Designed miniproteins, single chains, continued (2). Designs and how they scored, part 92

Each design is a single chain, and the fold is of that chain. pLDDT is the mean over its residues in the fold that is shown.

## One batch from the design tools (miniprotein)

Design m7185
Fold by ESMFold2-Fast:
Structure m7185 (fold): chain A 89 residues (1-89)
Amino acid sequence: HMEELIKKINELIKKYQEDLEAFRARLDAQVRREVAEHYGKEEPLTDEEIDELIAKGDPFVRFVRDVAEALRLIHEVTGELGLEKEIKK
């Protein structure tokens, strides 16, 4: 009884965590591409290049990163609420 319920809960948690990580990875890739396009580059920016632009106080890179972070936080909250609804079933 209890063991079967715990197993199902863990499977749901794993599924939601995998979906969240995939979403975050896609957002990161999209942000890198959009920043590169803004600067006329053909290839997505590396972590080091983005960090350098942020350190220089580039307002566009900061704005894009802030928006991406806000979207990630919204997705995390939405995922947590969805997980809670599934557990309460």
Scores: mean pLDDT 65

Design m7186
Fold by ESMFold2-Fast:
Structure m7186 (fold): chain A 70 residues (1-70)
Amino acid sequence: ARRTITQHLTFTQTDEAENQQLGQQAVRGVQLYIRISGDKAVLITTGKSNAISQQIGDQTQQQSQEITQK
């Protein structure tokens, strides 16, 4: 179950997060990783991640629009 549900969530989030994380590494001192707690996956960050978390959120919204329009 963890793989099935979380993979979809993680796959979409991680795929975009990985691209964003590589670009957003300018935000020094942050580490992004997804923690799976049963049926929940939360993005855990070490250091200052507010900027990155916001970027991922915004990117996900726009990415969904582009994929849907495509």
Scores: mean pLDDT 44

Design m7187
Fold by ESMFold2-Fast:
Structure m7187 (fold): chain A 86 residues (1-86)
Amino acid sequence: VSEEELQREVDIALLEIIIAVAKMDAQRGNVESAIEGLEIAEKRALTLSPEVQRHAAELLRDAATSLPPEVAKKARQHAERIEKAA
């Protein structure tokens, strides 16, 4: 495994954790924390490769299917912004 491949795996794993925590916060009624977590996911994804950005957008769209409507709307907006940057 190259340093570059390892870094990509770490970046993807971190985005998965950030989005999973945001989803958990939303499910527990912590809407503000969930929205902040999704913003952090977008900001981080935008600093990474187009491949990782596409993966992040897919994760956000998938998460939106199980989020409250208000948070789901934000997740889709973040996914759209990332997709436009990739």
Scores: mean pLDDT 85

Design m7188
Fold by ESMFold2-Fast:
Formats: structure tokens, C-alpha cells, sequence
Structure m7188 (fold): chain A 93 residues (1-93)
């Protein structure tokens, strides 16, 4: 129940985030900055932090409120960390 509620929250926030990216035309700008600043980072935790930082920077530059931009950055940190944990568990089995 709690895990299902948390997953629903993440899905709802992800949909809202995708809408913001679409409305402000941010997908290409994010892709370029991610490729430039993240490509050569071997540490997975540092990669997650760089991704979140870049997303927050782009959102703020395009007039998204700081509170909302930070919420999306934290959503990305959580989603990327969960993906890593799932991969590690699957490889351990």
C-alpha cells in the first residue's frame, strides 16, 4: 500500500515534469547540457547530482519557480537512485 502510494506520487510528479518540459520546449536544451557535463562522469552518484543540478539550472533560466525546480531535481535524484538499486538487486540474483 505505501509502496504503491509512493509509486503513484512519483508517476504524478513525473507527468507534471514532462508537461513543463513540453510547454517550455526544454527537452533539446537538457539533452545538450547533459551530454556536455555528464558524459565523462564515471561515478554514478556524481552523475545523478550533475543531472539534477543541470535540470534545476535550465528550469530556473526558463522562469520555473525555485521551489518547483528543486522539487523536480529531487524527483530525478530519487528516480535515478531507485533505478540503480533495482539494477543492483537484479544482478545480485
Amino acid sequence: SMAEERMRELEEKAERFERVLEEKGLREELRKRLEERVRDEPDPEERIEKIAEIVKEVLLEKGVKEEEAEEYAELLRESLRRGREVRERLLAE
Scores: mean pLDDT 75

Design m7189
Fold by ESMFold2-Fast:
Structure m7189 (fold): chain A 73 residues (1-73)
Amino acid sequence: PLSDGATVLERGRVDTDRERDRLMRETEERVRELSHDPAKAEEVRREGERRVAELTDSGGRLGGAADELRSLS
C-alpha cells in the first residue's frame, strides 16, 4: 500500500513538471507578444516566474513524500 502511494505521488510530480514546462512556454510566448510594451512584458514574466517557482516547490514536496513512503515500505 505504501508503494502504491509513492507511485501516485511520483505521478503527481511528473504532472507538475509537465505543467511547469507548459507554463514556462506560455509565459515566454506572452512576453514575446508584448514586445511593444516592455513594462507589461516584465510584469507577465515576473508572474510566470512566481508561478513556476510555486509548481517547482510543489513537485519537490511530492517527490520528497514519495521517497519517504518508499523508505517506510
Scores: mean pLDDT 74

Design m7190
Fold by ESMFold2-Fast:
Structure m7190 (fold): chain A 81 residues (1-81)
Amino acid sequence: SEATRLAILRYVVSQPGNRASLAAIGRRLGISRATVRRHVREVEELLGKRLLEDGVVRATRDDLLEYEVLLGLERMKAWLA
């Protein structure tokens, strides 16, 4: 869900160095590493940017803001159609 993807990004940007492992994110959110990976890949697809490398997710506040804007645009398109 979008809520889970936003929760992942918010967690990562709150961490020192703007990074967190799939395992740490999974523990924080109560979901499996595979579920975290799937959600991160969906975020990467929308952003057109790689965030996950070697089991570590890196995302800045700018990445989070861009993702929120893109989600808003997708919802606006669906809502206005």
Scores: mean pLDDT 86

Design m7191
Fold by ESMFold2-Fast:
Structure m7191 (fold): chain A 84 residues (1-84)
Amino acid sequence: MKVTLATGKLTAEESAKVGSPPVELNGVTATAGLTAAGQVNTALAEGTGSKEDAVAAVREAAKRVSELAGIKLTVELEVEEVEP
């Protein structure tokens, strides 16, 4: 399962501020980072968790990135299932 997250605009300096640690929730690991365009990209490790567990892990990672950047972000999530 992969999750794409789009948030509000960030400056390049604010993007450089965020090396958020991975978030682990219910056996699902999510990592969030910022692009030069100020968007949050997330990576989700495969696990036995539900779609809801994956969304929760991604949201927590995005929240950490937002807090580290000191910016109020709006979170929009899109979930893509990877077929074998």
Scores: mean pLDDT 55

Design m7192
Fold by ESMFold2-Fast:
Structure m7192 (fold): chain A 61 residues (1-61)
Amino acid sequence: SAEERQLTFIEQMIRYARSQSRSVEEFRAAMEALLAWVEAEHPALTAAARQLADREYAAFA
């Protein structure tokens, strides 16, 4: 579905942001910006995008 394709794209954006972030603080700032965009443009995907972002925080532990 279009929703599944959009969520896959968001997941790729999250993983790219993680790869570019040197610290958890930098990644958090990137996720705040990304999730604000998701809420504005794709509000139905906000909860799923937040869960995907939360999983990637484990990479900084």
Scores: mean pLDDT 85

Design m7193
Fold by ESMFold2-Fast:
Structure m7193 (fold): chain A 79 residues (1-79)
Amino acid sequence: MADAIAAAEQKMMKIYLDTVKQLEKLTDPKKMQEIIDKMLEEMHKIADTLPADVSQRMKDRSDVLVQVIKRRLQEKLKK
């Protein structure tokens, strides 16, 4: 069980980093939102492979990561 959770967290981190790299190349807010939505779908798909309690925790973490990305983008747009 711990191995499956660790593997899921590593996959989510890779998706997060790949998403951040894609967002750095974009200036269109609509395309940025589409990339963020795709990240959420991929993370939720990974979470759905885990037991329900762990799945919910992973989904909650993906929501936190979206908020972090949105905060960073807002700071970048202000400068």
Scores: mean pLDDT 77

Design m7194
Fold by ESMFold2-Fast:
Structure m7194 (fold): chain A 90 residues (1-90)
Amino acid sequence: MEENGRAMVDDIVASAESLGDPKFAAEALKKAADELERTAERTGDPGLYRMAGELYKEASKYYKKAGDEEKAKELEKRAEELRRRAEELE
């Protein structure tokens, strides 16, 4: 189960990287994270909170590469918050 979530995150990141633009990569990763977070909120699934957190963390890296330090910092904090929520739900 742990490996499946990591593979999914890695596949999403690779797809975003294929866009060749850090801004588009960041936006794609954030959209995927937003969708997973909404599903996690509806289902209470800690695995979905962990996956959303990892995608926000990756989106943060790409926003930083795109020069958007403010959004990068915001998403980094959100990733940590979702990781803590996942731990509390287990």
Scores: mean pLDDT 80

Design m7195
Fold by ESMFold2-Fast:
Structure m7195 (fold): chain A 75 residues (1-75)
Amino acid sequence: AEEAELRARIEALLREEGFSDAEIAALSPEQWAQMIEQYRDQLIAQKIKELYPDEVLYPEESRKLAEKLRAEEEA
């Protein structure tokens, strides 16, 4: 369900960028997994920024917080 929603959002963005339905259908599972992860990372980065607006987080620290937030959403 969640993956289908993320995929639909990504497909809409790709169409806006000029991709055809055939090109979108031709995307590999690896490309889809990467795009879904990038989209999730953007949403999680936004949440981290909202929770810690005054902190400069290093990339590794941000990844650890992102993993924690993903686990909390799953729970």
Scores: mean pLDDT 69

Design m7196
Fold by ESMFold2-Fast:
Structure m7196 (fold): chain A 55 residues (1-55)
Amino acid sequence: SEELEKLEKELRGGYEIALKNFEKTVKDPAELEKRKADLESFYQEELERMKKILE
């Protein structure tokens, strides 16, 4: 749906901003990798949740 597409785009925007912030602020490579992986998992979970609610 149009509403779902808009929300997915906004969620993706927030995800990209968070990634950029982690890359700039997290100095430890191992910690950065873990935070990126956790963020990716959260992003995928939220996308699936939105699809179930809105579709």
Scores: mean pLDDT 80

Design m7197
Fold by ESMFold2-Fast:
Structure m7197 (fold): chain A 68 residues (1-68)
Amino acid sequence: MPKVKVTLPDGSVVTLEPPVTFEELAKALGVSVETVKKVAEKLGLKPPLTGEEALKVALELGLEAELV
């Protein structure tokens, strides 16, 4: 499964190793689990999230992200 590289608003970079839970993604992105769940529900996504699904959540939150 592809990894996801995300650039946070403070300029730090985090790498996610999918599959990820909503809790793991929220912790990595520095947002609430509720925020991740709302975005995932809007996108029709269910945990555990694949790399492509985690990428979609990060992009919907306005973060820079890519598959690696």
Scores: mean pLDDT 81

Design m7198
Fold by ESMFold2-Fast:
Structure m7198 (fold): chain A 73 residues (1-73)
Amino acid sequence: MEEELRLWIRAVIIMELTGLSYEEALEKAKKSSLDEESIERDIRRVAELKGLPVEETRELLEEMARDMLRAER
């Protein structure tokens, strides 16, 4: 996974877990662990909070991250 995409995935995870704005979530993401294992663990946490399957949650978060990355450019 691209480092840049991982950063945005972390940002959308933070938004879903905390309700912070995109700017605040991105700043926290820059200071957070971006390793694949950590991200996958938190995707599972978001899935639990939303009551969705893990795979569907992963797809949703990755799509949100890709959309935000495209908008940032």
Scores: mean pLDDT 78

Design m7199
Fold by ESMFold2-Fast:
Structure m7199 (fold): chain A 90 residues (1-90)
Amino acid sequence: SIEERIIEAAKKFGVSPELALKAYRIISEEQPELSEKTKILLSVFLAAEVEGKPVTQAQYVEILKVSRSTVRAVLLAREILLKHYREKLK
């Protein structure tokens, strides 16, 4: 299931699976048009940022099997994404 995929990804990054799942549900409601891979990337990214876990672009690409361009787009939008989602994840 998608939930199991998110839990396993969160564990690989050392972030809270519960926080990643919460992020995924919010993202899926607000941005249903995004691909599942992008939603999973955003969910793990937000969980890592909220918990202060350092994750490199290369780790996102290798562990999640997402394109480098997609990861770069998320990293470039870091401040905007955190401003929008950080409060919602409390």
Scores: mean pLDDT 86

Design m7200
Fold by ESMFold2-Fast:
Order: structure tokens, then C-alpha cells, then sequence
Structure m7200 (fold): chain A 65 residues (1-65)
């Protein structure tokens, strides 16, 4: 529970800092990040954020377009 909460908070902060448009959801014990844009730059920023959040929190992160 605590790690998932930390992952949501960290992911939200990193997405805002990157200027990326996304929706974060918790499903099946995983953090899922859905891109709000099909812009390749937006998707690349989301993927980078997902990798950083996963590395820092140990929570599994999935990125969806």
C-alpha cells in the first residue's frame, strides 16, 4: 500500500515537471500510466517517468498509449 501511494505521488510530480499529459491509475497492484496524447514526445516523457518511478519505488509500472 505505502509503496503504491509513494509511486502515485512521485509519478504525478514527475509528469507535471515534464509537462506530460497523462492519467495515473492503480490496477492489479500495478501503476498504470495512460497517455492523454498520441504525441511521440509526450509518450517518451511518460515512459521515462514510468521507468524512474519503478526504479525508485519498486512498483511495477505499465505505460499505455
Amino acid sequence: MEKLREAVSLGTKKLAEAGASAVIAIEDGKLKIYSASKDQKNIEEIRRVGEEVSKETGVEVEVHE
Scores: mean pLDDT 80

Design m7201
Fold by ESMFold2-Fast:
Structure m7201 (fold): chain A 80 residues (1-80)
Amino acid sequence: LPPLPTEKGELTKEEAEFIYNSLKRLSIAVFGEELEGETFKNFLLSLLSDRFTIPADVKEAIEKSSSFEELKKALLERAK
């Protein structure tokens, strides 16, 4: 599992893309497919909250998203 960037105040576009790609690959590796909906949110929030310090912007992006497409969009919007 690739490590997520620690909180540094500002989320860069590169960090947003890295987080998005890492979480998507993890979902595929664990479940054999991209998760969506409630399963997507529950899996990512549970995994990250228990194992990693989650930047606030990343946590909010996950909570607002129901798919990896929405997560990518939310993370990139917060990367500014």
Scores: mean pLDDT 67

Design m7202
Fold by ESMFold2-Fast:
Structure m7202 (fold): chain A 67 residues (1-67)
Amino acid sequence: MPVTLRVTVPSELAEAVARAAREVPGVTRVEVTPLGPDESEVTITAEDHEAAYRAARAVLEVLERAR
């Protein structure tokens, strides 16, 4: 069953997060929505729970690398 993930990230990291999510097999859609000057929402749609877990891990890896 399709799974949708929404994550709020710093706007400067939104492109890197979206790119990492798009590289995950089974991710069908990635959308970036500005929420304000410094924050964006990345919406990731995965075809199943396995793809969603892989996408979540890829997002966390990008966020940890930025520290």
Scores: mean pLDDT 82

Design m7203
Fold by ESMFold2-Fast:
Structure m7203 (fold): chain A 70 residues (1-70)
Amino acid sequence: MDKVIEEVREEALKNGPSREAVEEALRKLIRRAVELGYAELLEEALANTEPTSPSQAEYFEMIREAIAEY
């Protein structure tokens, strides 16, 4: 599981930013949005949007978790 994900991340690093770097950047953006008072708007947007791919579903869950952390 994690080993396969790490191998995919290594390949992505050769051709662009890693998934981890993208996730960290997204978490920082979500934290800033929450600080600015957009937490409820983000939660409503996620509740009214269905992910169109497995990767998008993972990002939606990460966004929900990040909002809950802040």
Scores: mean pLDDT 67

Design m7204
Fold by ESMFold2-Fast:
Structure m7204 (fold): chain A 81 residues (1-81)
Amino acid sequence: SADEIVEVVEEALKELEADPSTPAWLRQLMREILEGLKEKRTKETAESAITLLESILPELSPATAAVVRRMVKRLRELVEE
């Protein structure tokens, strides 16, 4: 459901914000993704968020990338009916 998708992103953002090594641009991007998902509760919005998050994975540290990968895996499971 859209509420479960929002919950997954909120949990990941909370974990990333608790880590002081998380770059500020990623925290901002995650907040923007979360607001977009709250405003447009569609499958297409979630799929766009997944695509964007996967595109930035190579730019992240291994530890930060692990958090984002876990989120993407959960989002995919919720979007794939």
Scores: mean pLDDT 84

Design m7205
Fold by ESMFold2-Fast:
Structure m7205 (fold): chain A 81 residues (1-81)
Amino acid sequence: MEKEIKELEELAEKGRELVEESIKLMNTNTTNGQEALEKFKKGLELLRKAAEGFRELGLEEKAREIEKEVEEYEELMKPYL
């Protein structure tokens, strides 16, 4: 479980990094819109995979936290989607 939790935490962190980088790109240079959107979608995919993994381990609270992050990121980026 500890190893699996660490791997899922790393996956979630990678997803967050991609999402935050994409948001920064959209706010600073709209010419990179397509690249930013691809990073955003990939970041959300990683976060959703991490949430699913946590749920499979019975860590429902962790899964819900990540799912909430995904929803918040989607709302934030809604004007650019």
Scores: mean pLDDT 80

Design m7206
Fold by ESMFold2-Fast:
Structure m7206 (fold): chain A 61 residues (1-61)
Amino acid sequence: MSAGQQALLDEVEAAARTMSREELERLRASAEKMLQLLGPSNPVARELLEAILAVLDALLA
């Protein structure tokens, strides 16, 4: 990932750590939907969204 993408991922992770389970589940659903819409045509968006989903899945485990 680029430095900007890593910075965004770090910011998302920091924000996610302050969220309730319900907020995390909504964010995960939004990220999954965006991955389905953008992932096939945008490999950069796919990489970032897959990384975000991995962080959210770890926090929801």
Scores: mean pLDDT 80

Design m7207
Fold by ESMFold2-Fast:
Structure m7207 (fold): chain A 68 residues (1-68)
Amino acid sequence: SMEKEKKLKEAQKLIEDATEEARKIMEEATKLGEGSSPVEGAYLKAKAGVQAADILLEARRKAKELLE
């Protein structure tokens, strides 16, 4: 049905947008780390990794709700 097709596209968009945001967060942390000490760079990347994982988890939860 049209409604199911709309929900599918919305769920796909949520995952795509979250994946892109996670990518940007990791890219930004990597760039900031290049100007930092090895320990500071590793710390920034680890924090970004946790944030990226949380964004993806939330998007997957919302997508699941849309798909029943």
Scores: mean pLDDT 87

Design m7208
Fold by ESMFold2-Fast:
Structure m7208 (fold): chain A 98 residues (1-98)
Amino acid sequence: RLTERDSLAKVETYEDPSKFKKLLITNVNNEVILEAEGELNDEEVLKLLEEALKKHPDNIFLRMEVLRLKMKLSEPEEARRLAEELERLVEEEARRRE
């Protein structure tokens, strides 16, 4: 089955001479979903992605990036449980949508 992965949001990271980093996430229409600048750690990026996901709950890329960061910040056993929970929710949603 084709997934919409190839059509999903582009992630760009910019570094400038002042040590500021910029994170930009756009959708397939070049609409900015998330923009952040400054020195960000993984926990801060996760919070920004979760806030963006609340506004764009159908964006598969945001859902995947939130899971990826949660798994990175969690112990392996917790990461496995989170992956299983998300996969189950995605399957339930897919069945509901036909």
Scores: mean pLDDT 61

Design m7209
Fold by ESMFold2-Fast:
Structure m7209 (fold): chain A 65 residues (1-65)
Amino acid sequence: SEEEKKAFEEAKKLGEEVVEAVKKKDTDAALEKSIELLDVMSKVLSDEQIKEIEDEVQKKVEEAL
C-alpha cells in the first residue's frame, strides 16, 4: 500500500540517520533515532521489509567501523 511504501522509505531514512549518529559518536541521537526506527518497524512494516532495513543498516555500520 501507499502507507507501507511511505513507512518503508521513512524507516530507511531513520536507519541512515542512526548510522550517521553512530559515525559521529552521538549516542543521544543514535538512541533517539533507533527508538523511532523500531516504532515504525514494529507497527507498519512486514518481516521482509524489516529484514531489508536491518541488512542495510548493518552493512553501513560495518563500513563505518
Scores: mean pLDDT 78

Design m7210
Fold by ESMFold2-Fast:
Structure m7210 (fold): chain A 63 residues (1-63)
Amino acid sequence: SKEEDRRIVEGAAAGVALLRGLPQKTGEEAIAYFKSLSEEEKREAAQLAGLSLEELEARLERA
């Protein structure tokens, strides 16, 4: 669902932020943070979610 896709992207972005020592990211802040990441950092976020980068980006598009 759209909500599930959004939650997965938010969780992946929040995970990367925590690994970088940044404050917890939620909601629109997590989505904005994900969009600001480099391709390499987005791949790291996808790995944390157990997904490919292509699937994670597809979920973001659906969210």
Scores: mean pLDDT 81

Design m7211
Fold by ESMFold2-Fast:
Structure m7211 (fold): chain A 79 residues (1-79)
Amino acid sequence: KKIEESKEIEKLLEEITRLAAETVALAGKIPDEEVRQRILQEVTEIQLDIAKNTGNKEELERAKERLRALLEEARAVVA
């Protein structure tokens, strides 16, 4: 069970890394500098929270949801 949880955490970190990369790439296309900087700042804050909670699956799942929300916001602004 503990080995399975470690693999789940590793997969979750891969998903988080992908979401962060997509969000940063989309943010770079946002013409509004204030919106762009805010989204980039929030991604950085989420990544710091992840680093502090790497062993906590529930916290990593919350971080993933936060990144997903930022990605959707970036998509809406770029549209």
Scores: mean pLDDT 81

Design m7212
Fold by ESMFold2-Fast:
Structure m7212 (fold): chain A 92 residues (1-92)
Amino acid sequence: SSNTLPILKETLKILEKKIDEASVDFILIRQALVEIEKDPSKTLEQLQKTNKSSEDLSNDGILRILKYTFPSIPVKVIKEALKEAVKIVKEK
């Protein structure tokens, strides 16, 4: 989907603002953002391979990936960031 990468990228940017700069999660978020910028096609391909259902290409698919990648970030914080990211991307 055309919006999957923009939503993921925006969610990571929002999480970066909410997480302590001294935390491991902050470093992992910055690394993820750099990886998306360097190879967006590889990131999209990995997301497609992880989600075998077309329904999972929705926000639920992105949430699943983020929960797996950042297990120390509270799920509610990830969900709030994802909701904000969806609103921002829809305005573009």
Scores: mean pLDDT 71

Design m7213
Fold by ESMFold2-Fast:
Structure m7213 (fold): chain A 90 residues (1-90)
Amino acid sequence: MKKVEEMAKELAEATLAGDVERLDALIDEINATFKDEEKREVELEAIELILLESKEISDEEIAEIKRLIQNIPDEEYRERLLEALEKALK
């Protein structure tokens, strides 16, 4: 059984790598494992991890991440992640 912290780390890594297949699998696992409040915690922690990494990422990788974010079916996670990245890049 994975903790919120472990799942958040994997979600952040999949997002930064542009690994759509892994991201889909992780979203399915999160939905099967966690309640709504815990899912929100996973999302927030993943966003924080992505923000820490984004400052060291190339412009090309940032563009790829933004494209991946736009394809995320969860609108709330997508909007939060996009806002967080825009703040980190300012």
Scores: mean pLDDT 70

Design m7214
Fold by ESMFold2-Fast:
Order: structure tokens, then sequence, then C-alpha cells
Structure m7214 (fold): chain A 69 residues (1-69)
């Protein structure tokens, strides 16, 4: 049975693809979300610099919390 975190990651993957991110960019973001050392600031910086996606710190923190479930 997938964990609540894996369900959240599946939803995030779908949403990032719908935003026009490539499969490679989405997999890199999911790897960051699976890493417990990732901070919201690092996630925001990665998405801005590598995918052109602007994310709030609040949204990034929420994604990291959900992925850790």
Amino acid sequence: MPSAGEVALAIIRRELLELGMSEEQVEAVLALLRDPATTPEELVAYLRENAGVRLSLRTAAGMLRAAGL
C-alpha cells in the first residue's frame, strides 16, 4: 500500500507535469521532496532556477510536509 507521502508525491507529479515541466524536471523535484534534508528555500530556488516555476515558501513547505507523510 502506498504511504500518504507517496500519494502526495503522485499528486504533485501530476500537477508539475500540467504546469509544463518535463519528466526529467519533475523527477528531480520529486527526489528533492523525498530528501528529508531539503528545505523550502532550496525547493523554491531549484524550481525557479531549473524549471522557471515560481513557488511561495508556504507552498514549498506544504509540499515537503505532505511528502514526508
Scores: mean pLDDT 79

Design m7215
Fold by ESMFold2-Fast:
Structure m7215 (fold): chain A 84 residues (1-84)
Amino acid sequence: ADNIKKSFDTMTKDNKFIGIQIFYGIYQIYESINPGSISTDFKKDMYQKMIKQIQKVISKTTDPFQIAQGKKLQKSIQADIASL
């Protein structure tokens, strides 16, 4: 437990968006394995919630590198919404 927490704390210091990136990646893998199993409206809602969470993390971040990473992830998710 403590070793996992320490590893997670180290990862989040380097990338504050790692949790959102993992979730987004899992969602993309799920859609790849189960094409069309998720409605377009549900997918848009989920991606919009991810964007809101990214914006919340950006608002709490002063590191320009972390802000740039968050904006890059946000653009990727916005592109996916536009393709739905």
Scores: mean pLDDT 72

Design m7216
Fold by ESMFold2-Fast:
Structure m7216 (fold): chain A 92 residues (1-92)
Amino acid sequence: SEVKERLEREAKEAYEEIKSSDLSPDKKTMILAALKLLREGLLRMYEAGAGEVDEDERAAQVARLQALQQQIDAGTADEEAKALAKEFEKEV
């Protein structure tokens, strides 16, 4: 679908942007993990809605990502974050 194709493009663009950034490897891993969780949430909402992702739901997921960003300042990627980041890379 058009929505799925858009989400796939945005995921690839985010991956390329993060990978080319000057962030530490641990921070990159945690951000990719956060993007994986956000993407799963958005896809779940899309499937439940049987149509376009609602913008209010998107805003809520963005807020969740911003909350996760605050945790990224702690600076160490655990095994769960590494696994999520690797799974996100498979989708781009």
Scores: mean pLDDT 70

Design m7217
Fold by ESMFold2-Fast:
Order: structure tokens, then sequence, then C-alpha cells
Structure m7217 (fold): chain A 72 residues (1-72)
């Protein structure tokens, strides 16, 4: 496994989480996650793995925060 392969898996996880939030009525949060996933993918295509990793970590922190709010 390369760093790129791991980041691509994180992008897929972010997109799957966005679909779940959209189904629960959190459309704005879902759109923000999808936009972050697109930005990470663009950075991966450009070869900027360091910036892609930073954005992926920020997106995953946001996922964790939103999941905590949904769990009450």
Amino acid sequence: DTLRERLERWVRAILQTADIFAKHGYDKEAEELRKQAEEIRELLEAGDLSKAEVLAREAMEKVTELQRKLAK
C-alpha cells in the first residue's frame, strides 16, 4: 500500500459518509464533504500528496465531529 492508495481509500470513505449524512437531511454538510473529497482527488492527480493528506485529515476530523452530533 502506498500513501496515494490510502488517501484514495479515505476519499471513498468521505464520499460514503456524505451519502449517509444526505439521507439523514444534512445536505449542506454532505455537499461540503463531497467538495473536500473532490479537492483531495485533484491534489492526488497533481501529485501533491502532502496537501492531500492535510485536507483528508481535516475532512476526517469533520466526519468525526458530525458523527458525534448525530449520536447525540
Scores: mean pLDDT 81

Design m7218
Fold by ESMFold2-Fast:
Structure m7218 (fold): chain A 68 residues (1-68)
Amino acid sequence: MKKAKEIEEKVRKALEEAGIKVEEVKAREEDGKLVVGIKVPSEENGKKAEEIAKKIEGVDEVLVEVLP
């Protein structure tokens, strides 16, 4: 739980520093992998968010969902 929270905060901070708007960032452990889920208002924001999140140490997988 705490490790996922730390990664979640790092991802959120990196996205804020890059000026990328996101609606939600959640990290969870699944089958020994750390998965980060990101909800965004547009596909363009989703592509940028995925690129940034993948570069953060400890992130194994990134899932992006575009909200209506």
Scores: mean pLDDT 80

Design m7219
Fold by ESMFold2-Fast:
Structure m7219 (fold): chain A 103 residues (1-103)
Amino acid sequence: MELVEEAVARLRAAGAALFIDPGLSEEELREALRALLADERRAELDPEAAAGWAAMEAAGGPTGVVVRWDPETGELRGVMLRAPSAEAVEAARRVLRELLEKL
């Protein structure tokens, strides 16, 4: 996914970091980015996964969206955005909107 690599590079230049699970499909990535941009949380996810994300956010950790828990591997699939400030988050959101439009 060359578009994803370009977006990650642009985010890194702005001081932000985006983690994307390599097992996400293009459709799952598009959905996760849309949810992240809408400040939505995945309330219907496995309660353990949801609690883990809430704990990270409460600790000032990454802002993210959990897309799926994989029951076969036990792996948590998701998208995480890390940024040093609210201004960097807004700059990152612009890059992610451009990525979403191209997917």
Scores: mean pLDDT 61

Design m7220
Fold by ESMFold2-Fast:
Structure m7220 (fold): chain A 73 residues (1-73)
Amino acid sequence: MTPQQIIDVILDPSASVAQLQQALDILQGINDEAEKQALADELRRRRPTVAFASPDEARQYLIDLAQTKIAAL
């Protein structure tokens, strides 16, 4: 998955548990700074009101959101 595809799945209100789990697994595996920055840039573009101080915080925000959605389903 690309950063755009990960965020597409996590922000999709129709995403299945399987799709959210796949996005979460890929997101948790991201350790490269450039990939974290790409996630942060895409999140800022789609959710300009979301505050985060670093690419790691942007990644954690997406992890927390995906986990919350999975728990609610």
Scores: mean pLDDT 81

Design m7221
Fold by ESMFold2-Fast:
Structure m7221 (fold): chain A 58 residues (1-58)
Amino acid sequence: DEALAAGVAALAGVSVKNGVEAGGDPEEILALTRERAREAYGERVAAAAVAGAEAALA
C-alpha cells in the first residue's frame, strides 16, 4: 500500500499542476483531487494524494 500511496501522490502532483496551468483554481482542483482519491482508494491514500499535490504547488 505504501507504493500505491507514493504513486497516487506523484500523479496528484502532476494533475494539480496541469489543472492550475490550464487556468483552474488551485483550491478547487486540490479538493477535487482529494475526493477522487478517497472514492477510488479510501481516506489514507487520499491524504497522500493531498500531500503530494500541496508539495507540487509549493
Scores: mean pLDDT 75

